Designed miniproteins, single chains, continued (4). Designs and how they scored, part 114

Each design is a single chain, and the fold is of that chain. pLDDT is the mean over its residues in the fold that is shown.

## One batch from the design tools (miniprotein)

Design m15964
Fold by ESMFold2-Fast:
Structure m15964 (fold): chain A 66 residues (1-66)
Amino acid sequence: GALKEVKLENVSLKEAAEKMYALSEEATLIFKGEKYTIKNGVLVDENNRLVDLNLKGDFTILVPVK
């Protein structure tokens, strides 16, 4: 399916994750080429490891569109 992009600039990973959750539980967060998803209410990387929510920068949220 198509993906809708939402770009956030100069924010924390926590703020990006909160926006991601508000958009879709199936959304994907991209930061510096790394992929993050929400699993069981927590933000994890592609290896299901917890991430530092105090990271700051530019994020892209990919939201599935049907």
Scores: mean pLDDT 80

Design m15965
Fold by ESMFold2-Fast:
Structure m15965 (fold): chain A 95 residues (1-95)
Amino acid sequence: SSMESVIEALEKLMEKLNIEPKTLAEMYLAKSIQYRESNPVVSKFYEELARYFAEKAGVSPDELRASLDEEKIQEAIERMEALNKKLLELEEERL
């Protein structure tokens, strides 16, 4: 249930910021890799989100994972952190 709510919020964000499903899949896959050792539960949550958006993009999750080297993973993490900050700014503008 909480996963469905997160997906709906992310789909609304994708439309608002013109983010491609593949880009979101790459960002969540990178976050999954980041948390793999420190927090496996959070890592699995991000992996499921990455899988969902990879499927929407018509991209195999395994092929997506194989395309991400350490540099691309770091770039995707930084892009996601910037995106989260932009989200907070957009919500503040609504108040």
Scores: mean pLDDT 78

Design m15966
Fold by ESMFold2-Fast:
Structure m15966 (fold): chain A 75 residues (1-75)
Amino acid sequence: SGKEKFEEAIKKMKENPQKVEVGDLYLEFLEAVYKGDLEKAREILKRIYQLLNEPITDEQIERDIALAKEEVEKL
């Protein structure tokens, strides 16, 4: 499921040597999503994937934003 893939991505971020910087960026990403600043959210998400040396597509960015919206709405 999408939730399982999202949780796996969070686990990878926590295990990364740059996990503190990635964690801070992820909180900024969630805040941008919460505020509806989707342009900023996309920029932050691209930065996170760059730090993780992971490939990213526009489709994956939009999916990750949609998943983050669902998680933020539960808070």
Scores: mean pLDDT 75

Design m15967
Fold by ESMFold2-Fast:
Structure m15967 (fold): chain A 69 residues (1-69)
Amino acid sequence: SLRDQLVRTLSRLDRNRYLTPSQALALGQRLGLSRSDVNALIDRLRDSNGLVNRNDFLDAVYQLLLSRQ
């Protein structure tokens, strides 16, 4: 399931609470988002250090995928 994929991905990222833009792009594309969709999420979610909070990013990805139907 999508939730199982997210849990597995979270376990691999447990060391990092924050994602670089390149890490967020790679993760979003693996979850079925286009590059443009992921870049829009990165631009919205990145902090003053250019990093994206992992949990906020994954929640936003999940909401976007749900909204596609």
Scores: mean pLDDT 76

Design m15968
Fold by ESMFold2-Fast:
Structure m15968 (fold): chain A 69 residues (1-69)
Amino acid sequence: MEELLERIREEVTRALEAAGFAREDFEVSVSEKNGHIVVEVRFARPLSPEERARAERAALEAVIRALSE
């Protein structure tokens, strides 16, 4: 389980960097609660609507990729 959570965290981090976000501007936390995987992204700065949509899309695609076996 820890290996899967770490992979999700790394994939989301890389996807956000590829989407144009500096690693210093965000933190990715991945945890398991009641058998569900919870992914949270915290930004150190305000995001525009366009940046938020881009970040959400990148994170979602990265999670799907990490869960694909």
Scores: mean pLDDT 79

Design m15969
Fold by ESMFold2-Fast:
Structure m15969 (fold): chain A 98 residues (1-98)
Amino acid sequence: TFREKLIKSIEDFIKWLEENVSKLSPSQIITLAGSHLTLLAMRSYLEKDEETFELFQKAIERIDELGEEARKNNWSPEEVFERLKKIFDELIKEIKEL
């Protein structure tokens, strides 16, 4: 289904981040995550999947908040990735429950 393709895109992105986290700054991780979800949100909008679009918008807001917290606390790329993964895992769970 369309939602299964979105989930796979998120899973593939998490795997890529995990493999590359040591090469990225916290800011780059946040920017890449936000950009990726924005593209998937736009895709959901074009497919008229309003529920999935709203879930992506909420996840993007959580990533923005995570970025601000990471700056204030001077988190490592690995610490940012671990918290980001929780946001993505919850997003995948919520999409599967639709």
Scores: mean pLDDT 90

Design m15970
Fold by ESMFold2-Fast:
Structure m15970 (fold): chain A 59 residues (1-59)
Amino acid sequence: SVLEAMRAGIKAGRDLAKQGATPEEAGRAGYEQGLKVSGPFGARMGGLAGAIAAIREKL
């Protein structure tokens, strides 16, 4: 599901952000995890969710 893809993207993005990754790097990781979970639309939503999670981690 798309929700599952977003959750996977958030986890991947947050974990990378804690290691010092940029939102762009976190978004890429979220995209890759979202793609595995829910195909192309899951990739886009996972990427967006991962990037947002990284931005929130820095705030």
Scores: mean pLDDT 82

Design m15971
Fold by ESMFold2-Fast:
Structure m15971 (fold): chain A 72 residues (1-72)
Amino acid sequence: GMEDAREAIRLAEEAIEAAKEGRLEEAKKLLQMSDRLGTRAVIEGALEEAREAGRLMQEAREILKEQGVDPY
């Protein structure tokens, strides 16, 4: 639900921060957790916040790719 979408946003923001700081393994784990909660939020109909989480997750994935890390 909405709580899962909020948590997904928070984890995605933390993944961006971790990736920018070079904490690549932590960023990857945070991204995986965000993706799990974002998927749950979509299933429960929290579409607007789930879309925001998806946008932030994509930003984190791009940072990881630029650093030579597979974001999945």
Scores: mean pLDDT 81

Design m15972
Fold by ESMFold2-Fast:
Structure m15972 (fold): chain A 96 residues (1-96)
Amino acid sequence: SAAREAAVREKAAELLANRAEIEAGLQAGFDSLSPEEQRAELELARELLRLFEEHGLEGLLEELRKIDPSVTLAHVEGALVYAPPVVEFLSERLGL
């Protein structure tokens, strides 16, 4: 629904604005990955956001379920909330 999409966007914006609070977790998570693996994660996060803009929340869930049928709406909402801070962190880190 538009209300759920608005709530996801608001939470994502709030987390992005407070990225410093999760920066240590992002650093720890990505430090174990090669630069190539970090680029792949950046591309996945960007693609997730692109599909969300193109298909909306329900349409994105349907597209992801074609790849992994175990994906839930809660998984998609969580991934979307973290995607903008992940994109900002990795794009700054990789210079992309």
Scores: mean pLDDT 84

Design m15973
Fold by ESMFold2-Fast:
Structure m15973 (fold): chain A 96 residues (1-96)
Amino acid sequence: DKEYTKEEILEVVEKLREFLLKHAPPEYQDEIKKVADELIKAIENDDFEGVNKALRKLFEVLEKIRPYLTPEQQAEVDRLLTELIKAIVTYYNKKK
C-alpha cells in the first residue's frame, strides 16, 4: 500500500471538508466545520483515540447529509472518505 504523510492525510481532510461545505445544507455547515477541526487536531497531535472519535462523528454527519446529495456527489464523498480512511489506517498502523 501507498505510504501517507501526516500532511497528505490533512490534505484529504481539507478536500472532504470543502466538498461537504459546498454541497451540504446550511444547517449542517457548523457541524461539518467542528468535526473537521476535531479530526485535524487529533491527527496533528497523533491522538489515535481522538481520530477514531472524530471519524465516528464525521460518519454520523455524512448520514444526515446523504439525502441532500446527488448520486454523483455521494460517489465523490465515498471516494474521499475511502481515501481518508485508507490514509489514516496506513499511517497509524505503521506508528502503532
Scores: mean pLDDT 83

Design m15974
Fold by ESMFold2-Fast:
Parts: C-alpha cells; sequence; structure tokens
Structure m15974 (fold): chain A 75 residues (1-75)
C-alpha cells in the first residue's frame, strides 16, 4: 500500500479503527489483541471486533505464529 492509499483508507475509518491503525504504525511490528488494547486503552473485545473489520477491509492481515494470533498492516 502506498502512502496515498493508506491516507485514503485512514480517512474512511471510525475513530476507534483509526486509533488501532495509528497504534500499529507507531509500533512498527505485528501486535496481539491484548497489546493493542493496552496501547489504545480500548477493551480486548472492542479491539477484537474492530481488528476483524479492518482485516475484512484489507487494511490489516492476520498472522498466526505458533499458538498466538498477531495482526499486521498489509504492505
Amino acid sequence: MNDEELEEALSKLSPKERKIVEAMIKAGAPLTVRQLATMTGLSQSTVSRHVRRLVEKGILEEVQLGDTTYYALRP
């Protein structure tokens, strides 16, 4: 995703979805739902719902590492 496509996608996000994506950009690494909840101040259930929607929108990808599920920004 180029910078123009990322800005366009971010402009269409809800405030909570934008907060999650901004936390991921700041971290620069794949994050778990628990880590995102800690960074954003949102509950894990709220983060889980929004992360699933962001994956469906093609903004995030789900990455399984062993027994742990991580989420990352799509390139």
Scores: mean pLDDT 79

Design m15975
Fold by ESMFold2-Fast:
Structure m15975 (fold): chain A 74 residues (1-74)
Amino acid sequence: MKVPVVLRLPDLEQARRAARAAEAAGATDVFVSEHDGVAYVSFHADDLETARRAVREAERAAGVPVEMTIQTEE
């Protein structure tokens, strides 16, 4: 099952770098948006491990910690 992920970053340039890194790490459906001076990167991953890897690579590329939300349920 695909895992939806959303990252929050301080600006659009960092978000675009993060998006490219996430895509290189296996993320799909990568989308970048900006609202009220805050940038967001949303994507899907095939599994939770891929999602975690994409987030780590995104943080590396952005050079700052990113806040993330993963949709999970039981």
Scores: mean pLDDT 76

Design m15976
Fold by ESMFold2-Fast:
Structure m15976 (fold): chain A 72 residues (1-72)
Amino acid sequence: MREREEGERALRQAEALERNVEEMRDLPEAPEVAEGGAKALRSLAKQVPLTREYLLEKAKKLEELAKKLKEE
């Protein structure tokens, strides 16, 4: 059950982080928060095989968002 609990917590973290970055889009620190979030999700994906693909997909989206925000 530990792996399932960790998977569920990871999903909630990923969703909360995505929402937080979107809410912060107008703030100058938004690109750094998105990059940090993507890094954290990639690290978490190594530890949580049950939701790994979802976490990696979210990490990619945050990396893309960070790049986009830095360009502007």
Scores: mean pLDDT 75

Design m15977
Fold by ESMFold2-Fast:
Structure m15977 (fold): chain A 62 residues (1-62)
Amino acid sequence: MREELKEKVLEEIRRIIEEKGPLAGMDYIQKKAAELSKTDPELAEEVRAKGVKIVEEYVEKR
């Protein structure tokens, strides 16, 4: 469940970056991490760290 949720959030981050760009992706990451930090701060940190890596990868491909 926890891993499944994490993967779905990371997929949403990728989709947002592709559709709206890396700044929108970063904004989504911050908002989602803030939401998750209220119930699971470790998951919030993982989402933030991995989400930022996805943004970096996207930017470097460009």
Scores: mean pLDDT 79

Design m15978
Fold by ESMFold2-Fast:
Structure m15978 (fold): chain A 71 residues (1-71)
Amino acid sequence: SEAEKLREEFVERFRAFLRSLGLTDEQAEKIINAADPYAAALELGLSEEQAKEVEKFAKELEKELIRKLLA
């Protein structure tokens, strides 16, 4: 479905962002699958500043996905 393709695209964009922060694919998957990306980032040893960037990126992606699904 179109929604599944969009979700997969957004997951890949999030993974690429997390990889750019120096995280491994396994660490990125933990954050992507977490209910709270901020808390998950902190648990993996990222700084509060990096964890906030992760949270901001995730929230912006979610807003963009919702906009595309409601359009």
Scores: mean pLDDT 84

Design m15979
Fold by ESMFold2-Fast:
Structure m15979 (fold): chain A 76 residues (1-76)
Amino acid sequence: MKKKAEELEEKLRATPDSDLVKRADLAFELALEYAKIGDYIKATSYLFAGLADYVEAGKGEEGSKKVKEVLKEIEK
């Protein structure tokens, strides 16, 4: 679990900051992975980062849907 989060963090660092949608998708995956191990501070931080990147890309509604999907997975 932590190893998958580390791999996702490496992908995020390798992703250009101009690729907002790709960065946001990686941030949502990181939010889910950190929530699964009980690190809710990092999970919340990545959820906000993903939503912010989707909003900046002009895809705020899709970002909101992804936040809801991640929150539903966390509750499982």
Scores: mean pLDDT 80

Design m15980
Fold by ESMFold2-Fast:
Structure m15980 (fold): chain A 90 residues (1-90)
Amino acid sequence: SKLKETAIALLKGVKRFLEYEYKKTGNPLAKEALKEVQEMIEKVEKGEITYDQLIERLKALAEKLKDVFPEAAELIEFYINMLERAKEVA
């Protein structure tokens, strides 16, 4: 579905940004966040997670990252808004 394609594209964007942060900083928080985003991608691809559950997990991840990687948290929050809007027109 178009919503599934959008969700996967946004998650891959978050993953790419966190890969860059991890490569730059070596911070284990970025590595943990990468694992969480990869699990979200796999669950969306397999249909094992609802979009509401995905949004909840992304909100929790943004909260976890906000003090150490504020720009990653802001990107995730922006993508949550995009996903919520995509869900409204699905």
Scores: mean pLDDT 86

Design m15981
Fold by ESMFold2-Fast:
Structure m15981 (fold): chain A 100 residues (1-100)
Amino acid sequence: TEEEARKIVEEAKKNNEPVVVNADLSSRGITLARTIGKLAKENNIKSIVELEGGTYPDGRLSTLGQLAADGLKPYSDYLIPVDRYSGANVKEFEELKEKL
């Protein structure tokens, strides 16, 4: 919901931290990630999006993952498609979170 998105961005703003979003390929997940990213950008806060199901096990973007990523890129400073079942790109996402 938009209320969930506002709460996430306000907490990040209060702590002067980036917003971390765990998104999936569902319409709700994509919509929430987009709303969070837009609000973060309006507040000059960096956003990091983990897009679960966005890759094949070899880290290559899936067709649906590519479409979702293209829709989220304007609202994300960092977007990392992952596959948690295989572990693809998960380590890169966790390391990025620690750096910011």
Scores: mean pLDDT 75

Design m15982
Fold by ESMFold2-Fast:
Formats: structure tokens, sequence, C-alpha cells
Structure m15982 (fold): chain A 72 residues (1-72)
């Protein structure tokens, strides 16, 4: 029985990935920034509301992918 080992980070990331997928954007871990990629930086880390705004901005700018380098 393995109980108590909870991947809170994965659950939070899954929620953000689902929000991005609703807008047709992938949300994955990485640091590759191309013409079609948007990177999370600055005070956006730990700020889910701001990350939601970034998803919409990425779609508006024709991006297909959002990457994050650090765990949220």
Amino acid sequence: VKSGDNEVSKEVLEEMKKAAEKEGIEFVKGKEVDENTYAITGDAYGNLTLIGKIILEAKKNGKKKIVYEKPL
C-alpha cells in the first residue's frame, strides 16, 4: 500500500495543460523557445491566474506550445 506520496506538482500542471488544450496549445516542460513556443518566466511561476492569461496570449500570437523550465 503506497499512500501519501502525492504528486501535487503533476496535478497542478495537468490542470494548466488542460486549460491550454482547450485553446489548442500544448503545455510541457522544456526550455526550447521557437516561433511557435511561449515560455513562462518572471512572476508567472506559482501564479495560476497569470498563467491562464499567458495561455490566451500565446493563442492570440499564433503560438502552439507553452514551456516551463522550473516546477510550479
Scores: mean pLDDT 66

Design m15983
Fold by ESMFold2-Fast:
Structure m15983 (fold): chain A 68 residues (1-68)
Amino acid sequence: MKPVSLEEVIELGRKAGELYDKEKFEELIRNIERTPLSGARKAKEWAEENMGETEIGKKLVEALEGYL
């Protein structure tokens, strides 16, 4: 698998936010932009816990794993 870029993770996170919780995803994206590795780990944990059963949640987790 090709390494996933930070831009791809942010774009997918924004799409997930539009469907579920825009404010929460905006917070998670800001954390990723400020502290990429730490923010991405926390975003992955939150996505697995809160939306791991959704198609967009699975894609977001996969993208975060590819970035990490």
Scores: mean pLDDT 74

Design m15984
Fold by ESMFold2-Fast:
Structure m15984 (fold): chain A 103 residues (1-103)
Amino acid sequence: MEKEIEELAAKLTEEDIASVAYSLMKLAEENRESNPELSGRYGGLATALELLLKEGRLEQAKRIAARAMVEDKVKPAEKPLSREELEEFIKERQEKIRKELLE
């Protein structure tokens, strides 16, 4: 299992990691009302991946993304995402939440 995570991690690109983070953020949004604890976990993983990519810590990001794929059965987004597209998605999600709370 650790070997499977390491082998998968070695094959992941920055775009693959961004796609996994996007999928985690979507899962966090879907579980926000029904399972807040699980939503928090998925959101935390997505945020960690985004931060690691920003810091250029690609090897750590690969391992975390691979672990989420293997242990949490997370699938990458069907369309590969750039880092900029991931940041835009996070901003859009936060803006939607802000509008729901304030408007």
Scores: mean pLDDT 75

Design m15985
Fold by ESMFold2-Fast:
Structure m15985 (fold): chain A 89 residues (1-89)
Amino acid sequence: SREEALRRIERLTEEVIRMFKEAKRQGLNPDAAEKGAKAAETARRAAEQGDLASLRSAGEAAVKMADKVSPELGERVRKLMEEALRAAE
């Protein structure tokens, strides 16, 4: 259902936000981590509004910022955002 999809997207985007906040706390490219968290917050709001184009764009921005923190974070954020986009379908 749409409500189950939105709850899943909320959990996935909150996970991404948590990962960026942790990276910033550890001093791992704090500027990129902060921008990544903001992008993930934008993705969550876009999903709540049914704006799939903004969800995709914000998700791509989050992945780009994660890659600047580390390749490992980039891969993890990419997988979570791909799951969020799939849930939004």
Scores: mean pLDDT 88

Design m15986
Fold by ESMFold2-Fast:
Structure m15986 (fold): chain A 89 residues (1-89)
Amino acid sequence: MEEIKERALKLLEEAERLIEERDIPDFIREQLLKLIEEARKAIEEDDLISLTASLAGIAMLLEQAGETELAERFFKLADEVLELARELE
């Protein structure tokens, strides 16, 4: 649990840094920031299903922005969070 949350927080920080440093289209930037906020809230609330959805959404938007490497890392973490959520239910 804690390890997954720590990894999510680090990936969210990396995505925020990338948004600040890279010229990403405004529409994608706005959606990424919204999903990052939703992911942070899901972490605070222990909502693994919402966290999975937010991480997957971030991955899709990063892929559309051409940030394939970071997108793949978000997809992988989303799959791990979803697996954990299913094991707890």
Scores: mean pLDDT 83

Design m15987
Fold by ESMFold2-Fast:
Structure m15987 (fold): chain A 67 residues (1-67)
Amino acid sequence: SLEEALRLLEEAKKDYDNFNFSRAMEKAVEAARLAGATEEEINRVIDLLKQGKFDEAKELLERAAKR
């Protein structure tokens, strides 16, 4: 569900803020999958997280789930 995907993305942000980048990335990819993101969109989420752009990642997940 979108709600669970967004919760998992928020957990990913907490891991990122604590410099636990591997866990942050793993949780963000799972969040994207739960939102129904395509492989291309998952790769975009990875790029956004490498840049610390969590607000843009959240927006992408919301758009993926509305399809």
Scores: mean pLDDT 86

Design m15988
Fold by ESMFold2-Fast:
Structure m15988 (fold): chain A 111 residues (1-111)
Amino acid sequence: SKEEEEFIAWVKEELEKVLELIRNTTQDNVDETIAEIRKRFDAIIEKINSIKLSDEQKETLLKMIEDFTAKAFLILQINALEGRISEEDAYRLRNEVAELSLKISKVIEKN
């Protein structure tokens, strides 16, 4: 549906913004960056709860987002201590964002 297509497009944009925040993390801004990422994921969770999806689809999406958030925060904290994100971690995060985006699309396509 148009609503599902708009939701997928919006989530992709939000995930790209999260990736940008992670890439720009430093020791001086890590706390503010974590707070901003949490706000963006809270918005994604609220949107998931507002859209017409099955309970099973919502549960799957919420778990995927929670798992990604946990990984992203760990990488972000490590990179903040080193003063910059490594090229390896940047590549990995970009791939994980792309994979999450694809998985979200597949869950929504199921109904």
Scores: mean pLDDT 76

Design m15989
Fold by ESMFold2-Fast:
Structure m15989 (fold): chain A 85 residues (1-85)
Amino acid sequence: SHRYEVLRELYTEVLEKATGDRELAERTAELTVEGLRLLERGEPIPEELLKEAEELEKILEEKADPELIEAELRARAPEFAARVA
């Protein structure tokens, strides 16, 4: 869906601004939006995706303030923020 592509691009911008790391931002946004897509379709989330998401979350916590990420995400995409925060 075009909606998931828009959300991925938006979250990538939010994360890149917070971390200064575009590659980390793109990877994190891709996994988060794929997880959301699976949840909305009632499909199981692969364990490999969950493990990678957990590892990326740890890296994000070291590089960025999660409160700033959440605030920016709520301002730009409140419905998406409510589902992933």
Scores: mean pLDDT 82

Design m15990
Fold by ESMFold2-Fast:
Structure m15990 (fold): chain A 62 residues (1-62)
Amino acid sequence: SSTGETLGRVAAAELVRSGAATEAEGQAIYDRAVAMGDAGASDEEIAREVERLARELIAKAP
């Protein structure tokens, strides 16, 4: 869905830019958000999962 693409792209770009994620980790978040949207997940479900993954990456950053 367009929501999954938008949320995944914004989150991936920001996490990579800030140094919280590698390019590969950012791509994985984007791919997950897109896959959830394509599977019919709600905007809120996609946003929650993206936030969860982002928080895990930030928590692992030194």
Scores: mean pLDDT 83

Design m15991
Fold by ESMFold2-Fast:
Structure m15991 (fold): chain A 66 residues (1-66)
Amino acid sequence: ELVLEDVTDEQADVLGREMGRVTAELLRLARERGLSDDEVQALGYRRLLEVLEELARTRGLRYRVE
């Protein structure tokens, strides 16, 4: 389970925009590469973790995986 800690409105806005971009990318890749639903879900989760790590590094976003 993914847990976000003490998220500010600004961090939430940035996370929302980045996840919107990731969603658009995943839909394009699914169409172009013929990815299965399981593959799209696995890639989406990996991309989410990458975005969270970047925001933790650049904007102090705190999260943990349980």
Scores: mean pLDDT 78

Design m15992
Fold by ESMFold2-Fast:
Order: sequence, then structure tokens, then C-alpha cells
Structure m15992 (fold): chain A 91 residues (1-91)
Amino acid sequence: MELTDFQKKLEDVILKSLIEEYRKRIEEMLAQGKPKEEVRAELLRDFELNIEDIAKFLKKYFNIPEEQVNLLKERLSKRLTEELDKLIAEA
């Protein structure tokens, strides 16, 4: 199933917001002396929870069907993991 143009825009807005938050948290955690492996593991746990909360929010307030919410979760998880790995590597 394909995402609508509106849902694709929501995906991009959500992704941008999460990347900005996670970039800041990566910088803070690395400045505190946490190893990159610990930073990655902690953020993976945090964004797994955030993606579930976002999914519930989208289902409740935007009336997005569960199947499309699951696609958004998969796409966000993949893109966020790729960006997280890039941000940690660049730090």
C-alpha cells in the first residue's frame, strides 16, 4: 500500500523533528563521555518508544488507517536509523 502525499509530508515533518532532537541529544551524550555504542543503544530504545507514541497519535488524531500507520512506522524506523548512524559516525 502506498502512502498519500499528505502522509508523506507528515513523515518528512516527523523525521525532521526527530533528527533535530536526536542530533542535540547525541552531542550532549558524547560531551558527557558516553561511548558511541551506548549512545546508539540508548537512542534506539528512545526512538522505538517515540515511534509507537507517534503511531498512536496519527491513528487517533489524523484517522490514518492502521495499515498505513504501520507503513509510516517502518519507513520512519528505517530512515531514522540511517540518519542516527550517520550522525553518530560524523560526531
Scores: mean pLDDT 80

Design m15993
Fold by ESMFold2-Fast:
Structure m15993 (fold): chain A 58 residues (1-58)
Amino acid sequence: SMEEIEKKVEEVEREVAGLVVRGEYEKAAQLLRDFAKENPEVREEALRAAENIEKTYL
């Protein structure tokens, strides 16, 4: 459901933010790529976020 996807997005956003604050950029990008693979409805957005982290910090 959309509500379940929204909760998953919030959870992954919190995890990614934590990794970025700790300087673990490769792990943050990987987490987003794995999330995209598991959640096809938000795949494009998650992959774009991973690419942005790689472009900005790596």
Scores: mean pLDDT 84

Design m15994
Fold by ESMFold2-Fast:
Structure m15994 (fold): chain A 100 residues (1-100)
Amino acid sequence: SLEDLEKLLEELKKLLEEIKKSKEITQEQLDRAVQLATAFLIEAQREFPELDPELVARGWALVDELASTDVKKTPKEKIIEKLEELLRVLEELLRQAKEQ
């Protein structure tokens, strides 16, 4: 549902804010962000077939990249940059879902 997408996006935004304020990013935090984004993309594609397929593909590409990321081997700043890009993609998908 649209409400479920909004809740998933809100939780991801809160998690990203927490990550930015933390001294270090944990693997658990990154795994949680990937889980939230994956749930969003699955739900969005299932219920809103008119979403931009290139934007959906970009969302999945970012999720796959982050899911393969080791927080101990990757600078926190690079992980935050990817999470912020992912958040922007999901926000645009939510905007498109609301227009359907």
Scores: mean pLDDT 89

Design m15995
Fold by ESMFold2-Fast:
Structure m15995 (fold): chain A 75 residues (1-75)
Amino acid sequence: KIDKLKKEADDLKAKATYYEKMSDGLFELADINEKLGNTESADLNREAAEEYRRLSEEYRRRADELEAEADALLS
């Protein structure tokens, strides 16, 4: 039971890291487009980056909750 919760938390952390990298790449692309004068593309890339950032944070929060549940079962 505890091992399953820890494994699920680890999987969610991996997903969070993946989406964080996606977000970082899109912010870099947004900066490049802004410098090139492609303001509309920069805005779209920034919006997408913020969405992936929110998704990453959600997966991390859920992972932390599962770890807290596992720790509570050990007490």
Scores: mean pLDDT 85

Design m15996
Fold by ESMFold2-Fast:
Structure m15996 (fold): chain A 70 residues (1-70)
Amino acid sequence: VYHLTIEVPKEKKDEVLAVLERYGKILSRKETQEGDKVIISVDLELEPEKLVPLVRDIQALGGRILSLSG
């Protein structure tokens, strides 16, 4: 299980969530809205080899990984 905190543009939140669901299983999720951005904290069940593609897809949507542990 990976613990991710991601900063995303508000307009891209649903797309980032879809990317997370595509690569892994969301076990828990917390969202905090901060102006034009949303901070998403997730516990994600993910195979290690999928981590790099996941991060790339998030970054392509304008998301930033604030923390990553697992």
Scores: mean pLDDT 85

Design m15997
Fold by ESMFold2-Fast:
Structure m15997 (fold): chain A 78 residues (1-78)
Amino acid sequence: LPPDVQAALAQADALEAQGDALVKAGDYVGAAQLYQQAADILLSLTKTMPDSPLKEKLIARAEELRAKAEAALAKAAA
């Protein structure tokens, strides 16, 4: 992987792990914010990329993180 892609994925994974820890602590709003930040990092990176299997995987990963953010917000609202 290019170093910038590798760094962005590592940062997104770290933010997801922090979000998961906040879910365990009951901070669903904080978790949703971290998942959204992780998704935004990957989506920003895809704007600089040509259409490729790697770009498709990054978009899918960002969609997964957004789904986790939505689930956390739904749990906060319950």
Scores: mean pLDDT 86

Design m15998
Fold by ESMFold2-Fast:
Structure m15998 (fold): chain A 79 residues (1-79)
Amino acid sequence: SERARVEEYAAKFREDLAQTLAYLRPRLSPEAFAELQARAAEALARMDQAVAAVDAQGLLDIVGEVQQFLAELLAREGL
């Protein structure tokens, strides 16, 4: 079902995001990590709402925004 696909995609993204945070924690400054953690928390809250609404496009948009933020953060931090 569409709900099952949205839930599966969200679960994978949550797992990937958690792994990214764990990997970057010792590699970023405390300030840069706090910025990433705040953005991740916002994204996870929005994702929970998108999953509840079975909003596949909203979920894809959130993932894309987080990926763009990460790319910019890593470039800024020289990673």
Scores: mean pLDDT 90

Design m15999
Fold by ESMFold2-Fast:
Order: sequence, then C-alpha cells, then structure tokens
Structure m15999 (fold): chain A 87 residues (1-87)
Amino acid sequence: MLSKEEVKETLIRAAEAIAELLSTMTDREEAIRFVRMLFEYLKSLLDEEYRPIAEEIERIIIEGIRRGLSPEEILKRAVEKLEELME
C-alpha cells in the first residue's frame, strides 16, 4: 500500500502526465475521458482514505479543461489543491 507521501507524488505525476497529454490533444471530450480513465486506475491503487482527495484533484483538472485553461495552469491548480488537501 502507498504511504501518504507516495500518494501525493503519484497524484502529482498523474497531473504532470495529463498536462503533457493536454499539450498534444485538441479534443476536450477526449481529454476528459482520458483523465477519468487515469483517475479510476489511480483510485484502485489508493487506500479508501485517499480516494476523496483523488476525486477532488480529478474534478479540478476536468473543470480546468472545460474552462479552456492552459496545461500549465491546470497542473498548477491541481498541485496547489493537492498540497492544500494533504497538509
């Protein structure tokens, strides 16, 4: 099972991977589907106590995509929220 620090690092790396993917994707709905698929997989690896945190980070990323934010801004918001929730 992942430690709290490993969970945080895993979610940061997921947000980074999504930001990289968003830089190459033009279809917003495809991007949202990818984010949901990735976070379903990540939640399967997490203890129950961290799943709500993953769900909130997923929500922030999807909202950023829907608002048309840059990949860099989406990554920044996701990381800031993750740090807030895991303090």
Scores: mean pLDDT 82

